# Designed miniproteins, single chains, continued (3), part 75

Each design is a single chain, and the fold is of that chain. pLDDT is the mean over its residues in the fold that is shown.

## One batch from the design tools (miniprotein)

Design m10590
Fold by ESMFold2-Fast:
Structure m10590 (fold): chain A 116 residues (1-116)
Amino acid sequence: LTEEAAELAEEAAKKAREASKLLGGDPSLEKAAELLLKASKYAKEGKVEEALKLIKESSVPLVGSAMYAIGLIVDGELGLASPATKAQAEAALKQIMEAIKLEDKASKLLEEALKK
């Protein structure tokens, strides 16, 4: 429902910001967090269509940052990046993947709310 979707979007935003911190600051993850927090606000206000649009928009920067983190992990495996950089990228990727999972759940709840 809308309140549950709002809570999931807020949790996803927190995980995106934690991932950004682990990567030393990622503008894409910060943008994703802003979109998710705005979606949470609109969901709480009953603006389901606007909330769903913002959640879907957050998917693009989240996936982009996941791909960037994967690149850093691969560079670490090839000896092109430090073990510390690889470990930070792995931790960041875990947070990003959790944010994507929460975003997907929030999107499904909002789509169900639109059908009712």
Scores: mean pLDDT 87

Design m10591
Fold by ESMFold2-Fast:
Structure m10591 (fold): chain A 89 residues (1-89)
Amino acid sequence: GSMTLEAIEEALERLLTDLDAAVAAAREAAAIARELGLDEIAELLEELARLLEELRTASPEERPALLRRLAELLRELLRLNAEEHARLL
């Protein structure tokens, strides 16, 4: 199957259907991460919220670059979450 970047971009387009909810969720997740002492994850979630807010006002020409940055940020978040879960094993 054609995956990875294309699948991520399709998933991101679905999230863009309700950017306000996505921004609110990212900010809430960042606050929870800070309460748990997961400062690095919280910082990435705060950056995620900022990128989603930029996507709200982005022109069609700006969207591909922002979506690539968002995909890279999500990959980094997944990496850090995997490392935290590994510490529990």
Scores: mean pLDDT 75

Design m10592
Fold by ESMFold2-Fast:
Structure m10592 (fold): chain A 82 residues (1-82)
Amino acid sequence: DELLEIIQELIAQIVERIDNVKTEEEREEFKKWLQTVLELSDEEIEKLLNGKALDEKSTEEFKKKLLELAKELLKEGKKVPK
């Protein structure tokens, strides 16, 4: 499943970036990436970056955003942004 592979790669990249954010500048750059690429709200981004579990509603919205991005990438033959 190409769509599932893209979603898993996006999740893996998000987790890796959270673990590797060390400075305020890196944190702001990562926030900007999440806002631009995934269209996440400030509330959703703060929950992710602070290591807090997303509530059920935020989790469903996050899944929806990832699914829409994955569909666009698959449709255009593009790879997940590095």
Scores: mean pLDDT 67

Design m10593
Fold by ESMFold2-Fast:
Structure m10593 (fold): chain A 81 residues (1-81)
Amino acid sequence: MTPEQLQQELERLEQWKRKIEAGELDRQQIGDLKRYTADLAEELGYDKLAEEIRNSPLTPEAALRSIAKTQNLLQQALRDL
């Protein structure tokens, strides 16, 4: 990923985080976000985290934890460039 792509993904995850905290996402949208965050973790080479995310429950609390872990990895990838 380019630095610009990593920053765009961080912003996208922050937008999802705000929507979850506001109670704006239904169960289907949380499922879509779960797939998205798992695929992103896998693309970054964190297959174990991707598997953990895919097996997580469809709850706002689990989604927030997955976002936080993925944001930390994106921030680390930006520092390693």
Scores: mean pLDDT 83

Design m10594
Fold by ESMFold2-Fast:
Structure m10594 (fold): chain A 86 residues (1-86)
Amino acid sequence: GPLETARQAIEDARKNLEKAEKALESGDVEKAKKYIRQARMDINAARNALEVARREGALTPEEYQRLKAEIDELESKVKELEKKIN
C-alpha cells in the first residue's frame, strides 16, 4: 500500500545517496550526478506515497511527522551533495 511504498522509496533514496557519496569520494562526478538524480526521484515518490497514506488514514499523525522528517533530512543531504558538485 501507500505506506509501504513511502518506506521503500525512503530506503531507496538513502541507498542512492550513499552511492552518490562513494562516487564523489572516488572522483566520479558523473556517477554521483546519476545517483543524486535517482535519489531526487525516490524522494518525490516517497512524498507522494506519504501524502496518499495520510489521506487514506493509513498512519497516525506521529508516524506522518516522523516519515516527513526522514524525507526532509534526505532532501537536505541531496542539497549538500549538489553543492559539492558545483
Scores: mean pLDDT 90

Design m10595
Fold by ESMFold2-Fast:
Order: sequence, then C-alpha cells, then structure tokens
Structure m10595 (fold): chain A 62 residues (1-62)
Amino acid sequence: SAALKKLPVIEYVKALLRELGVPTSDEVVMKALQAIQEKFGTLDPTSLDEEQVRALLEEVFG
C-alpha cells in the first residue's frame, strides 16, 4: 500500500512479516532484507512491488 512505502525499509519488512504471522526478530528481519536484496536488487520500498515481496517472504518463511 502507499502508506507502507512511506516507512523505513526495516519497518516496511516488519509490517509484511507481521501480516504473515512471522516473528520480527533481528535475525528474521536480516534474513528478509537479504532475500529481498538478492531477488530485487533494491531495499527501497518505493521501488518494490508489495505483492512480490509478500510472495517472497511466504516462500522463505512459510
């Protein structure tokens, strides 16, 4: 959503992880950031597709 894209990347990732029921520990957040960077080449929430990021996080943590 437009509101999520205004968040710092860590808060953006934490918001998506919470929606998936995944704990937002520093280790989990770091793993999520690494997966996003590897797949999309960016950590800028304004450049990321929310649904594609959500699908990636479901694949990594599901």
Scores: mean pLDDT 81

Design m10596
Fold by ESMFold2-Fast:
Structure m10596 (fold): chain A 77 residues (1-77)
Amino acid sequence: SKLEEILKKAKEEMEKVYKEGKEKKLSPEEIFERLLEVEFEAVEELKKANLSLEELRKFNEEMREFIDEIMEKVLKE
């Protein structure tokens, strides 16, 4: 589905942000800002996809959970 494509791309980009941020010793704030940029780009793709309310809710839940997981790892560094 289009939702799964957008989610997969966003999560892959967020994982890259985490890995690069860890290697470059970026601050938690810088990593968080870059994660929000990835989410913003994903939301712009969602606007083009004409998804249902249920699919939009799933996207929001998945993105929030994934960002929280990455930031938890960042803060433990």
Scores: mean pLDDT 83

Design m10597
Fold by ESMFold2-Fast:
Structure m10597 (fold): chain A 81 residues (1-81)
Amino acid sequence: SLEELKEEMEKIKEETEKKIKEAVENGSSDEELQKILDEGIRRLLALDHRVRASLSAEEAAEVSQLIGEYVEELSRLIKEL
């Protein structure tokens, strides 16, 4: 369902956020933090891709909006460090 997809996406976002914070504590470079962000985005897009054939145009738009919001939030974490 769309709600189950959203829950899985939120889990990926939270895991990516935790990994970014841990990498900062380890003294990782900005480039290394960006790689973690890029991997999180890839996971979100891979999840979306697997279910896209079952989504309506409106549901697909909602998922794209949510991915955009998560990317913005995760990118903000790197910028505020």
Scores: mean pLDDT 79

Design m10598
Fold by ESMFold2-Fast:
Structure m10598 (fold): chain A 93 residues (1-93)
Amino acid sequence: SKAIELVLEATKLAVTALEEAGWFDKAAEIVKLGQEAIDALENKDYEKAIEYIKKLIEKVREAKAATTDEEVKKKLDEAIKLLEEAIELLEKE
């Protein structure tokens, strides 16, 4: 499942960057949304999966806007790109 792989990789990347920056609450929120997206994908509920992935992108964008750390921003941008790729795959059915 390419979509599950993309969501898992994006979640790991964002969580690692946020935890290294000391933003444990934001990291925990991203873990929860990522798991909800993966659960929806495993249940083949693609509409719900897309909704959770969109929420995940929003939370990662919020974290990026709040940080001044350029390395954290780069990792969060990479996570957003992976999540957008997951949505594109799911919309192609």
Scores: mean pLDDT 86

Design m10599
Fold by ESMFold2-Fast:
Structure m10599 (fold): chain A 61 residues (1-61)
Amino acid sequence: ASPELKAEAMRAAARASTNPQDAKFLREYAEAGKADEALEKASPFTASAMRVALRALEQAR
């Protein structure tokens, strides 16, 4: 997946998050272009949400 698509997936996951700290984490890493690092550091739940958002964005095109 492209870096741009990964960043959009992280922003989508941030918007869906009910936790302000998770939303901030995802937004900051998306702006920095560090999607792969975010997946390494994220909780299993947050990492799963990012992967779901990425697949949804890939299918929407």
Scores: mean pLDDT 72

Design m10600
Fold by ESMFold2-Fast:
Structure m10600 (fold): chain A 71 residues (1-71)
Amino acid sequence: SEDLKKAKELTEQLKSKDLETRIKAAIELINLVREKGKEELLPELDKAVVIILNDKDKRVRDEVEKYLEEN
């Protein structure tokens, strides 16, 4: 699946040393899951949530929370 491949690429970008890349990857993955509604994407979302919650920079969580509240 092309969507699953994209989700896996975004999950890897969550491990980037660049803060902006991690924030963008988190938001893009959430949007991909919401837009496509595919069950096959849920394991990648679960994995991403663990990474986001354990990120050393709270701005990743803050930006994701803001995006979820506005959308």
Scores: mean pLDDT 85

Design m10601
Fold by ESMFold2-Fast:
Structure m10601 (fold): chain A 69 residues (1-69)
Amino acid sequence: GRRYPDLEELKKIFPEMTDEQIEKLVEVGGEFRDIAAIEMYEREGWSLREVAELMGMSVATVSRTLRRA
């Protein structure tokens, strides 16, 4: 299944954002969670296919999410 980063993981990716700002973006922007999760895995040198498999998404969904960021 999809694994989304928690609030602490999101703060590590976006240290300039407050907890309230991150919480609101997670609440209204499911796409924000997808971008944050993909960014975490890309930093480890994973391919789009490997990220898609790990998150339970299609490669097309991963690619689309990144292009909309």
Scores: mean pLDDT 60

Design m10602
Fold by ESMFold2-Fast:
Structure m10602 (fold): chain A 73 residues (1-73)
Amino acid sequence: MKPSEETIKKIVADGAEMLKAGASPEEVKQKIKDKLLPYVSEEMAETLASAIVTGLTAGVSVENTARAAMDLV
């Protein structure tokens, strides 16, 4: 199954809000991975979750992080 652009943007936005609320990058990565598992393989979910958390913690915008994640799926 392929996640929609809307689904990816929502997952990235949720991750960004969790980081703002003080969640650790490891906790946010796990939550993003769990949200992606219904749509992609475990290996792809790991790759996408790592890329999303890395982008968000580096200060990349939600929109640009979501676009990069969509290019990987």
Scores: mean pLDDT 82

Design m10603
Fold by ESMFold2-Fast:
Structure m10603 (fold): chain A 59 residues (1-59)
Amino acid sequence: MVNKEKAKEFLRLAGIEVKEDASLKELAELVKKNKKHLEDIVAAHPQHKPYLDYLQKFE
């Protein structure tokens, strides 16, 4: 199951700076700002799709 820690690690792996205390809403805002870049990463690495889908639910 996807959780907040795994979602944060996905964003950091994508080169996005994430605060340790970031809320799910703040993580969703980072996804919104970097949507195309994250979609390109998921297209190349489909195993990351569950993390992107998880974060988009909190937009």
Scores: mean pLDDT 78

Design m10604
Fold by ESMFold2-Fast:
Structure m10604 (fold): chain A 94 residues (1-94)
Amino acid sequence: VEEEARRRVREIVDKHAPEILKLANEFLDAIDRGDVEAAREAMEKLIKTIQELGDEIARVYREAGLEEKSEEYRKNAEDAVKQVKAIGDELIAA
């Protein structure tokens, strides 16, 4: 049932949201300190966490027979990773 898949996705997002926020704050704190290596590590962990979140959501929708939603969320995760990398690279270079 589509509604059950949506509820599972909500639980997955709620579970991962604190870690994403923590890593984003670690990245910004490293930039503020001028610690490029720490900023790079935080960005890499943030990207990995976003990829894992996207894969888990895509899996839930695929198991529910919602192939189009599975593909949509994989693409959304890829787009989010590209945006995080672009912003992160710009902030590190500044």
Scores: mean pLDDT 82

Design m10605
Fold by ESMFold2-Fast:
Structure m10605 (fold): chain A 95 residues (1-95)
Amino acid sequence: SLEELKKEVKELAEEVLKLVDEALKEGKLDADMASAYQAALLALEGIESGDNRLLQAAVATLTAPPPKKLEVLPEEELLKKLKELLKKVKEKMKK
């Protein structure tokens, strides 16, 4: 469901924020982690406000290389992409 997907993305974003905070405290913060922090914050704000532009910005922040054309995607598709991207970021940061 859309509600379950929002919950999963929120949980992943909060975990990424925690991992970045821990890396910052240990003096291990890199540029990719800073981008992940920004994307996680945008994802949380987008879900709380219902502003799909913030969700699109979060997806774009985690996409390398940046897409040449911005696509207007429905909320469910943006949340699915964010779930995949945040999960990949989380797994990289655990190592």
Scores: mean pLDDT 83

Design m10606
Fold by ESMFold2-Fast:
Structure m10606 (fold): chain A 71 residues (1-71)
Amino acid sequence: MEEKLKEILEKIRNKEPITSEDIENIDKLSDEDIKKVAEELKKVFSREQQLSFISSLKNEKAKKVLLEELK
């Protein structure tokens, strides 16, 4: 697992705030890695928390992939 992906997943598990740098890193992730983020969100966060997380993102591409995976 890439270090940046691991850090993002750990922040999700701990419900830590994501930074602008984390958001930029999510945009740079492959679709497969974004899907791994979605799977972790499904395990740790409620549906409301998942939607709130997506709403915090500024990147439309990452939002689209996450929304599709969280359906």
Scores: mean pLDDT 74

Design m10607
Fold by ESMFold2-Fast:
Structure m10607 (fold): chain A 61 residues (1-61)
Amino acid sequence: REDELLERARAAYAAGHWGVGEISPDGSEFYLAVYDPERKVIRLYRGRADQPLELVREEPL
């Protein structure tokens, strides 16, 4: 799941987008991938309804 989201984020970045998101089917959990072209990294955050966003992974662009 995370690897698929990162691949989608790389494709979206190549198309000129700033980020992509995905929500679990039950809505209890979501992922947000944001890229920083200046640092050439993608940051993956995970969120839940009762918790703040957590940075779970940082990958090269």
Scores: mean pLDDT 71

Design m10608
Fold by ESMFold2-Fast:
Structure m10608 (fold): chain A 91 residues (1-91)
Amino acid sequence: SMEELHTMAMFVLAVGGSSVHFIQKSKKLSDEQKKAELITVANLVKHHMEKLGLDDAVKKLDEIIKLAEVDVDKALKDFEALLKELAKELK
């Protein structure tokens, strides 16, 4: 059902937010490792936004994934901001 898809999307946004915060704060992860983890989490979020038909969110996630290849710190910051925006919109 759409309600089940919505509930799963909210869960994934919460997990994504915790994950991006941990990646940002980590002094143990290299920039290459931060990029790989960010892309993995962003693709997971993107998959659930696609299931909800949130085309604008999907486009913004694709831009963050592209940005991660050139500026991982900016991509992490933009991703954190987007996750907060999406969680607010879906509530």
Scores: mean pLDDT 88

Design m10609
Fold by ESMFold2-Fast:
Structure m10609 (fold): chain A 68 residues (1-68)
Amino acid sequence: SKIEELVKKLKEELEKNPKYAPGAYRFADALGIEELRKYAEEVMKKNPELQKIYEEYKKTDALVPLKE
């Protein structure tokens, strides 16, 4: 499916460029793509620099900022 192709492509990009994991996490959460969300979360947990961003997401509970 198109979603499976997108997930595969984004996983490959995250392996090459872990810095994109926060963006991929937010994107996956917004679209309900659980597999990509979990993968991006794991990438952030494995990278000390990105773990701080992951902790900020947890503190603010701001995974999907909605318009008021």
Scores: mean pLDDT 72

Design m10610
Fold by ESMFold2-Fast:
Structure m10610 (fold): chain A 62 residues (1-62)
Amino acid sequence: KSSKEEAAKAGEEGARRAAEAAGLGPDQANIGVSAGRKAAEKGMSADEAAASGALAAQGFTA
């Protein structure tokens, strides 16, 4: 997979894990997934995309 695809996957996974750990619903998880994908599209690394998705799922912006 390209680095961008791997970063997008990491962002989605990070967002879902953070939402589940915090007991948040699917709407918050979807917000995080969107933020993680957008970070990957901007050329952020997998770790950065995962962190962005996780923060957005919890209602924070990086």
Scores: mean pLDDT 76

Design m10611
Fold by ESMFold2-Fast:
Structure m10611 (fold): chain A 120 residues (1-120)
Amino acid sequence: DATAAAGVAALREQRARIEALARRALEALETGSAEEAAAALEDLAEAFRAGAATADGLAASLSPEQGAIARAAAEVLREEAERIREAKRLAYEDLEEAKELAEEAVRRALAALDALIAAL
């Protein structure tokens, strides 16, 4: 329906935004610039939280089953935003560990968004 189609479009836009920000953050972690990496990781964490807010907002307009999937995706995005914040802290101590943590958080966040998009 029109509501589900609009929701899918918004989620796809956010997924593309997260991919672009993730690429920037991972590139900054590879260049060894802790300050640039920290800034990029903060932008990425905010994008995850924005994605969670959109998923929560969509849940109110969906069926109970689809709404549960949207809320679950929002919860994953919030958890992975905290993982990205930890990666930001680690960027000043261990760039390799920060990169591994950020890569895992991105993988989980994108998987949650993909599962939600597939359910709509």
Scores: mean pLDDT 88

Design m10612
Fold by ESMFold2-Fast:
Structure m10612 (fold): chain A 103 residues (1-103)
Amino acid sequence: GIKELLEKALEELKGLLKTAENAVKNGDDKTAEEAFDQALELIDKLIEEVKSDPEIALELDIARGLALIIYAVGKLIGKPGEGAVEGIRLLVKTVEELLEKLK
């Protein structure tokens, strides 16, 4: 069901967040940005899989757009890795909040 899809996506997003945080800590912005790209692909797949629930799909699509804005701001201020981390963090928080509503 939708809950199991969100739980699986949350586990994968938390893994990507940890990868991005560790990359930034080591001065490797490129790896953090690659983790962000993977997080966006994961969200795009999740949106398609939960399309039967238009409210959940819309909340994920809004979070995806906001994550892109956060990442773009990070790039503009010369901190693309930090922007990638905060973008993934927003996606993690959004999926956690959606799961809480399904309890």
Scores: mean pLDDT 91

Design m10613
Fold by ESMFold2-Fast:
Structure m10613 (fold): chain A 66 residues (1-66)
Amino acid sequence: SAVEELLAELRRRREEQDAAIKAALERSKALHPMTPEDLEMLKYNDAIREQQLAAERARFAEALAG
């Protein structure tokens, strides 16, 4: 029927739009990747956070043992 053909065309257009949006997002990520300096900064901050958490856990264990 004519209605089924219209619905099929609308689905194709939606699929094309979704594909275009996905391609644009992937392109944006490729153009603005994290720099090596940004990655090193994140690793450095994570290492400090892990050290702080380890120190807190040690303090808590000492308080519970005493």
Scores: mean pLDDT 76

Design m10614
Fold by ESMFold2-Fast:
Structure m10614 (fold): chain A 61 residues (1-61)
Amino acid sequence: SLKEEARAAFRRYLAAHPDMTEEERKQAANVIANHLAEKYGISKEEAKKIVQEALDEVLAE
């Protein structure tokens, strides 16, 4: 699912960049949201909401 791909993408980014700042996380979220919006044929706004939920879940791990 889109949310599973977003969580996997964030886990990869955080593993590669453990010192990632909040601003860098926001930039990564925007890139992931745009990519997944195109892949799944949904709006960027909808993808951004799902990607933000995925980021929050990964950060809570």
Scores: mean pLDDT 80

Design m10615
Fold by ESMFold2-Fast:
Structure m10615 (fold): chain A 100 residues (1-100)
Amino acid sequence: MELEKEIEELENRIDELQSRVDKLFAEAQKLGNEDAIKLVEEAHRVLLEARYLIEQAKKALDSGNEEEAKKLITQARENLDRASELIEQAQKVIDEAKAK
């Protein structure tokens, strides 16, 4: 029950970050800023890894392996923190490019 709630919270966080990635990717492409495009592409890759880890965590819970599920949830959180940092870096690059 608690681990299932944590998974739901992480899935919601993935959806929110994916929405930000999609917006920033469109802005970066419109500006033609290769550095921002690379940061957004890296953030997208990390979000895909987080989605995979959450799917594996769900399977671990279904099999009764709570320890493996906790490990996968922790790894997914670390990936989401990394994606958030990459998104913030991409936003700064885009904001600086717009200031020209």
Scores: mean pLDDT 87

Design m10616
Fold by ESMFold2-Fast:
Structure m10616 (fold): chain A 74 residues (1-74)
Amino acid sequence: SEVRKQLEAFLDELAAKGRSAEVDAQVDAVIAAGGALSDAQRQQMLRQAYAQRYMAENPAAREEAAELAAQLEA
């Protein structure tokens, strides 16, 4: 799906913009408390957390991501 590719690319851009030492520390604390995650699981968790952080501070990006997700669900 072209919409899925657009959403994935957009979320990757948001994740790059949302990189944060605070988020890194939160993910590392979860790993320390809950045991080991695979490298793939850790990277996925970081990408989601970074994108969410950026969207929390940038409502326009959050709305654009929501519209793309809604098109994918339709």
Scores: mean pLDDT 78

Design m10617
Fold by ESMFold2-Fast:
Structure m10617 (fold): chain A 77 residues (1-77)
Amino acid sequence: SMSVAQAEVYLRQAVRELKYPTPGRSVQPSVDLIVALVREHPELRPLVVARLREVLADPSASEEGKAAAREALARLA
């Protein structure tokens, strides 16, 4: 089991990967990780939802990243 502090670090990294995807790599593992970690640590859900909404509002975010953020938000609803 992962600590809340460790989960927050991994969630921050996963959201960053959605916003700035590594070329040639699927963002799906980051979406799956975000959903899994929030289900294990539901106290982090408001923070993660806010960060995913920031991705959707950011003009520098990729179209793939925005689609992934929408998927993560839908799965957390």
Scores: mean pLDDT 84

Design m10618
Fold by ESMFold2-Fast:
Structure m10618 (fold): chain A 87 residues (1-87)
Amino acid sequence: MVDPRQQQVEQLKAQYRDLMDKLLKEVRDWLERGEPLDVILERVSRRMQEIYDLIQQIDALDPSPRQELLDEFTALLREIARLLEAS
């Protein structure tokens, strides 16, 4: 059986990956629907805070993936910024 702590880490990582994948897709959908940029930015900021909080929770339980998660998060932020700038 999986260690409860390891199970919790994997659950948090699954939530993190789900939010990361959904955010990029949601931003594209919001842009396609013609949502105002200020509304998109507010929603992106909220989602980014949720993702960052998950990274911090994972780090508290297992610091080993911290740098990888932060690099992925930073890459996502750059992609979102590029999409918003191109629109």
Scores: mean pLDDT 82

Design m10619
Fold by ESMFold2-Fast:
Structure m10619 (fold): chain A 55 residues (1-55)
Amino acid sequence: MLTPEQRKKLDEEAFKRLIEMERSMDPDTTQDELFQKRQEIADEIEKEAKKLEEE
């Protein structure tokens, strides 16, 4: 089970990645592409959470 500190770190990392992704997007990035990129970040963070619970 994840500790509160581990979950907080994952949430902070997810937030950082979302902000950096948004800041680096091209002006012609569509809302669909934005949604997909957000989902990819969320999926990666959840995979890290599962690895921490397994290990």
Scores: mean pLDDT 76

Design m10620
Fold by ESMFold2-Fast:
Structure m10620 (fold): chain A 120 residues (1-120)
Amino acid sequence: SEELKELLKELEEIKKKMEELVEKIRSLATPEQKELLNIAEEIVRLVDASVYLVKEMIENPSLFERTKKLLEEILKRLEKLLEKLKELRPSLPPELQELVDELIELAEKAIEIVKEILKL
């Protein structure tokens, strides 16, 4: 559907911004912030997996039910990782706090797009 294709494009743009942001986090992170980097990288991996699954939904409608279930599992994992990011934020240096705030905003947008896809 056209709506699904539009949501896919939005999700791909969010993924691109997240990848750029994680590279900035990686450049500033010390070994003490390994947990932050691991969470940020896992969020990007889950958004990438969502992009892949949405492409499969468009190309192979017969796989819709299986793909929908996988997206629901990804959604739950993204929500848990977002909570962990919010918990870590207060302990971070100000420069990393600003980057994490941007990552939280992008992750919340990705979650809303996945929820919209799951309603189709």
Scores: mean pLDDT 89

Design m10621
Fold by ESMFold2-Fast:
Structure m10621 (fold): chain A 104 residues (1-104)
Amino acid sequence: MEEVFRRTEELVERHPELVRELEERVAPPVAEAAARDGIVTAWRVAIERLRELAEEHKDDPERAELARTLAEALELELARATGGFDPATIAALEARHRASMAAL
């Protein structure tokens, strides 16, 4: 949990333009989903919106990779919180996220 927050702060410091897009395009639909359908639905909306940002910024590889890495972090948190994944699947998601973070 602490590692996810710390890494998010590091990404924010490197890409203030991505922070603005998160505030303008990701945060509002996530807040609406949380208020209407609860936190699990909010996390799913956040993952989807971050993946959309990664695709939109495909011509900026660093920004696309950061958006994708944030989506992977939330996917891992959702997997841990919902308990719907076996330990091997969670370990695979953790390994993938670590590889993505190492590539930044």
Scores: mean pLDDT 71

Design m10622
Fold by ESMFold2-Fast:
Structure m10622 (fold): chain A 76 residues (1-76)
Amino acid sequence: MKAAHDELVALVREAVARGIPLDTVAQAVTKGANLAAQGASVEEIAKRIQELTGVDPELARRIAEAVKALVDDLAA
């Protein structure tokens, strides 16, 4: 629940620390959340985040997991 939000914030900070602009990460998270709301898999969300940000597959997957968990929690 709230832990998913805290994890997402931590992962966003990590992406920014790796040199990805905050605006780019925010855009990717927003598009990932829209995909999650449509029932997309973690794999589909991670692929989209990687396409938009250029982050490594591991970080993209972790962001996708946090985004999906947060969206699923907000929909419950």
Scores: mean pLDDT 81

Design m10623
Fold by ESMFold2-Fast:
Structure m10623 (fold): chain A 94 residues (1-94)
Amino acid sequence: SMQWVGYTLRITLADPRPSPEEARRVADRAREIVLQVARDAGLEVTVRTVADPERGVVTVAVSILGTVDDAQAVVDEAAQRLSSDPSVASVEVL
């Protein structure tokens, strides 16, 4: 069944004390990756990012219109691509 499925990507930055500019660049790249993966899958998506440089974290809130399985596949692919970014220490899918 098709529905809006929500996920949160919690990105921990490789730099423990990133500049606001570095955190924003990671947030922008994360947003573009999620949008591209969803577009390639033919799914409608909304993305919101919050950079917290003081904690070295970027939070990506993702809502995907689709089946749970298709939405999960998009988020897992985006998390895998983000995990290959040298500015990223880890990605957690919530």
Scores: mean pLDDT 90

Design m10624
Fold by ESMFold2-Fast:
Structure m10624 (fold): chain A 80 residues (1-80)
Amino acid sequence: MTEEEELQRLLDLVDKDKDGVVSKEELKEMLKSLLPTVEFSDEKIEEVMKKYDKDGDGKLSAEELKEFLLDYIENPEKYL
């Protein structure tokens, strides 16, 4: 199973509304599931949302969330 397929599946599980938008709380739940060995504080989640939430609506689109997760998997040292 590819990393991209795993990320899409997790997004589908977290995005219960299926509208392609993930809240801060849903993002935190997804990250706990995907990266259980990494502790994501509220501050770290807020930093991620601030960077990828281009619309400033407090939610991430599926595309924005996928960009973040792929960046983390490719460059985990940024978050170490």
Scores: mean pLDDT 68

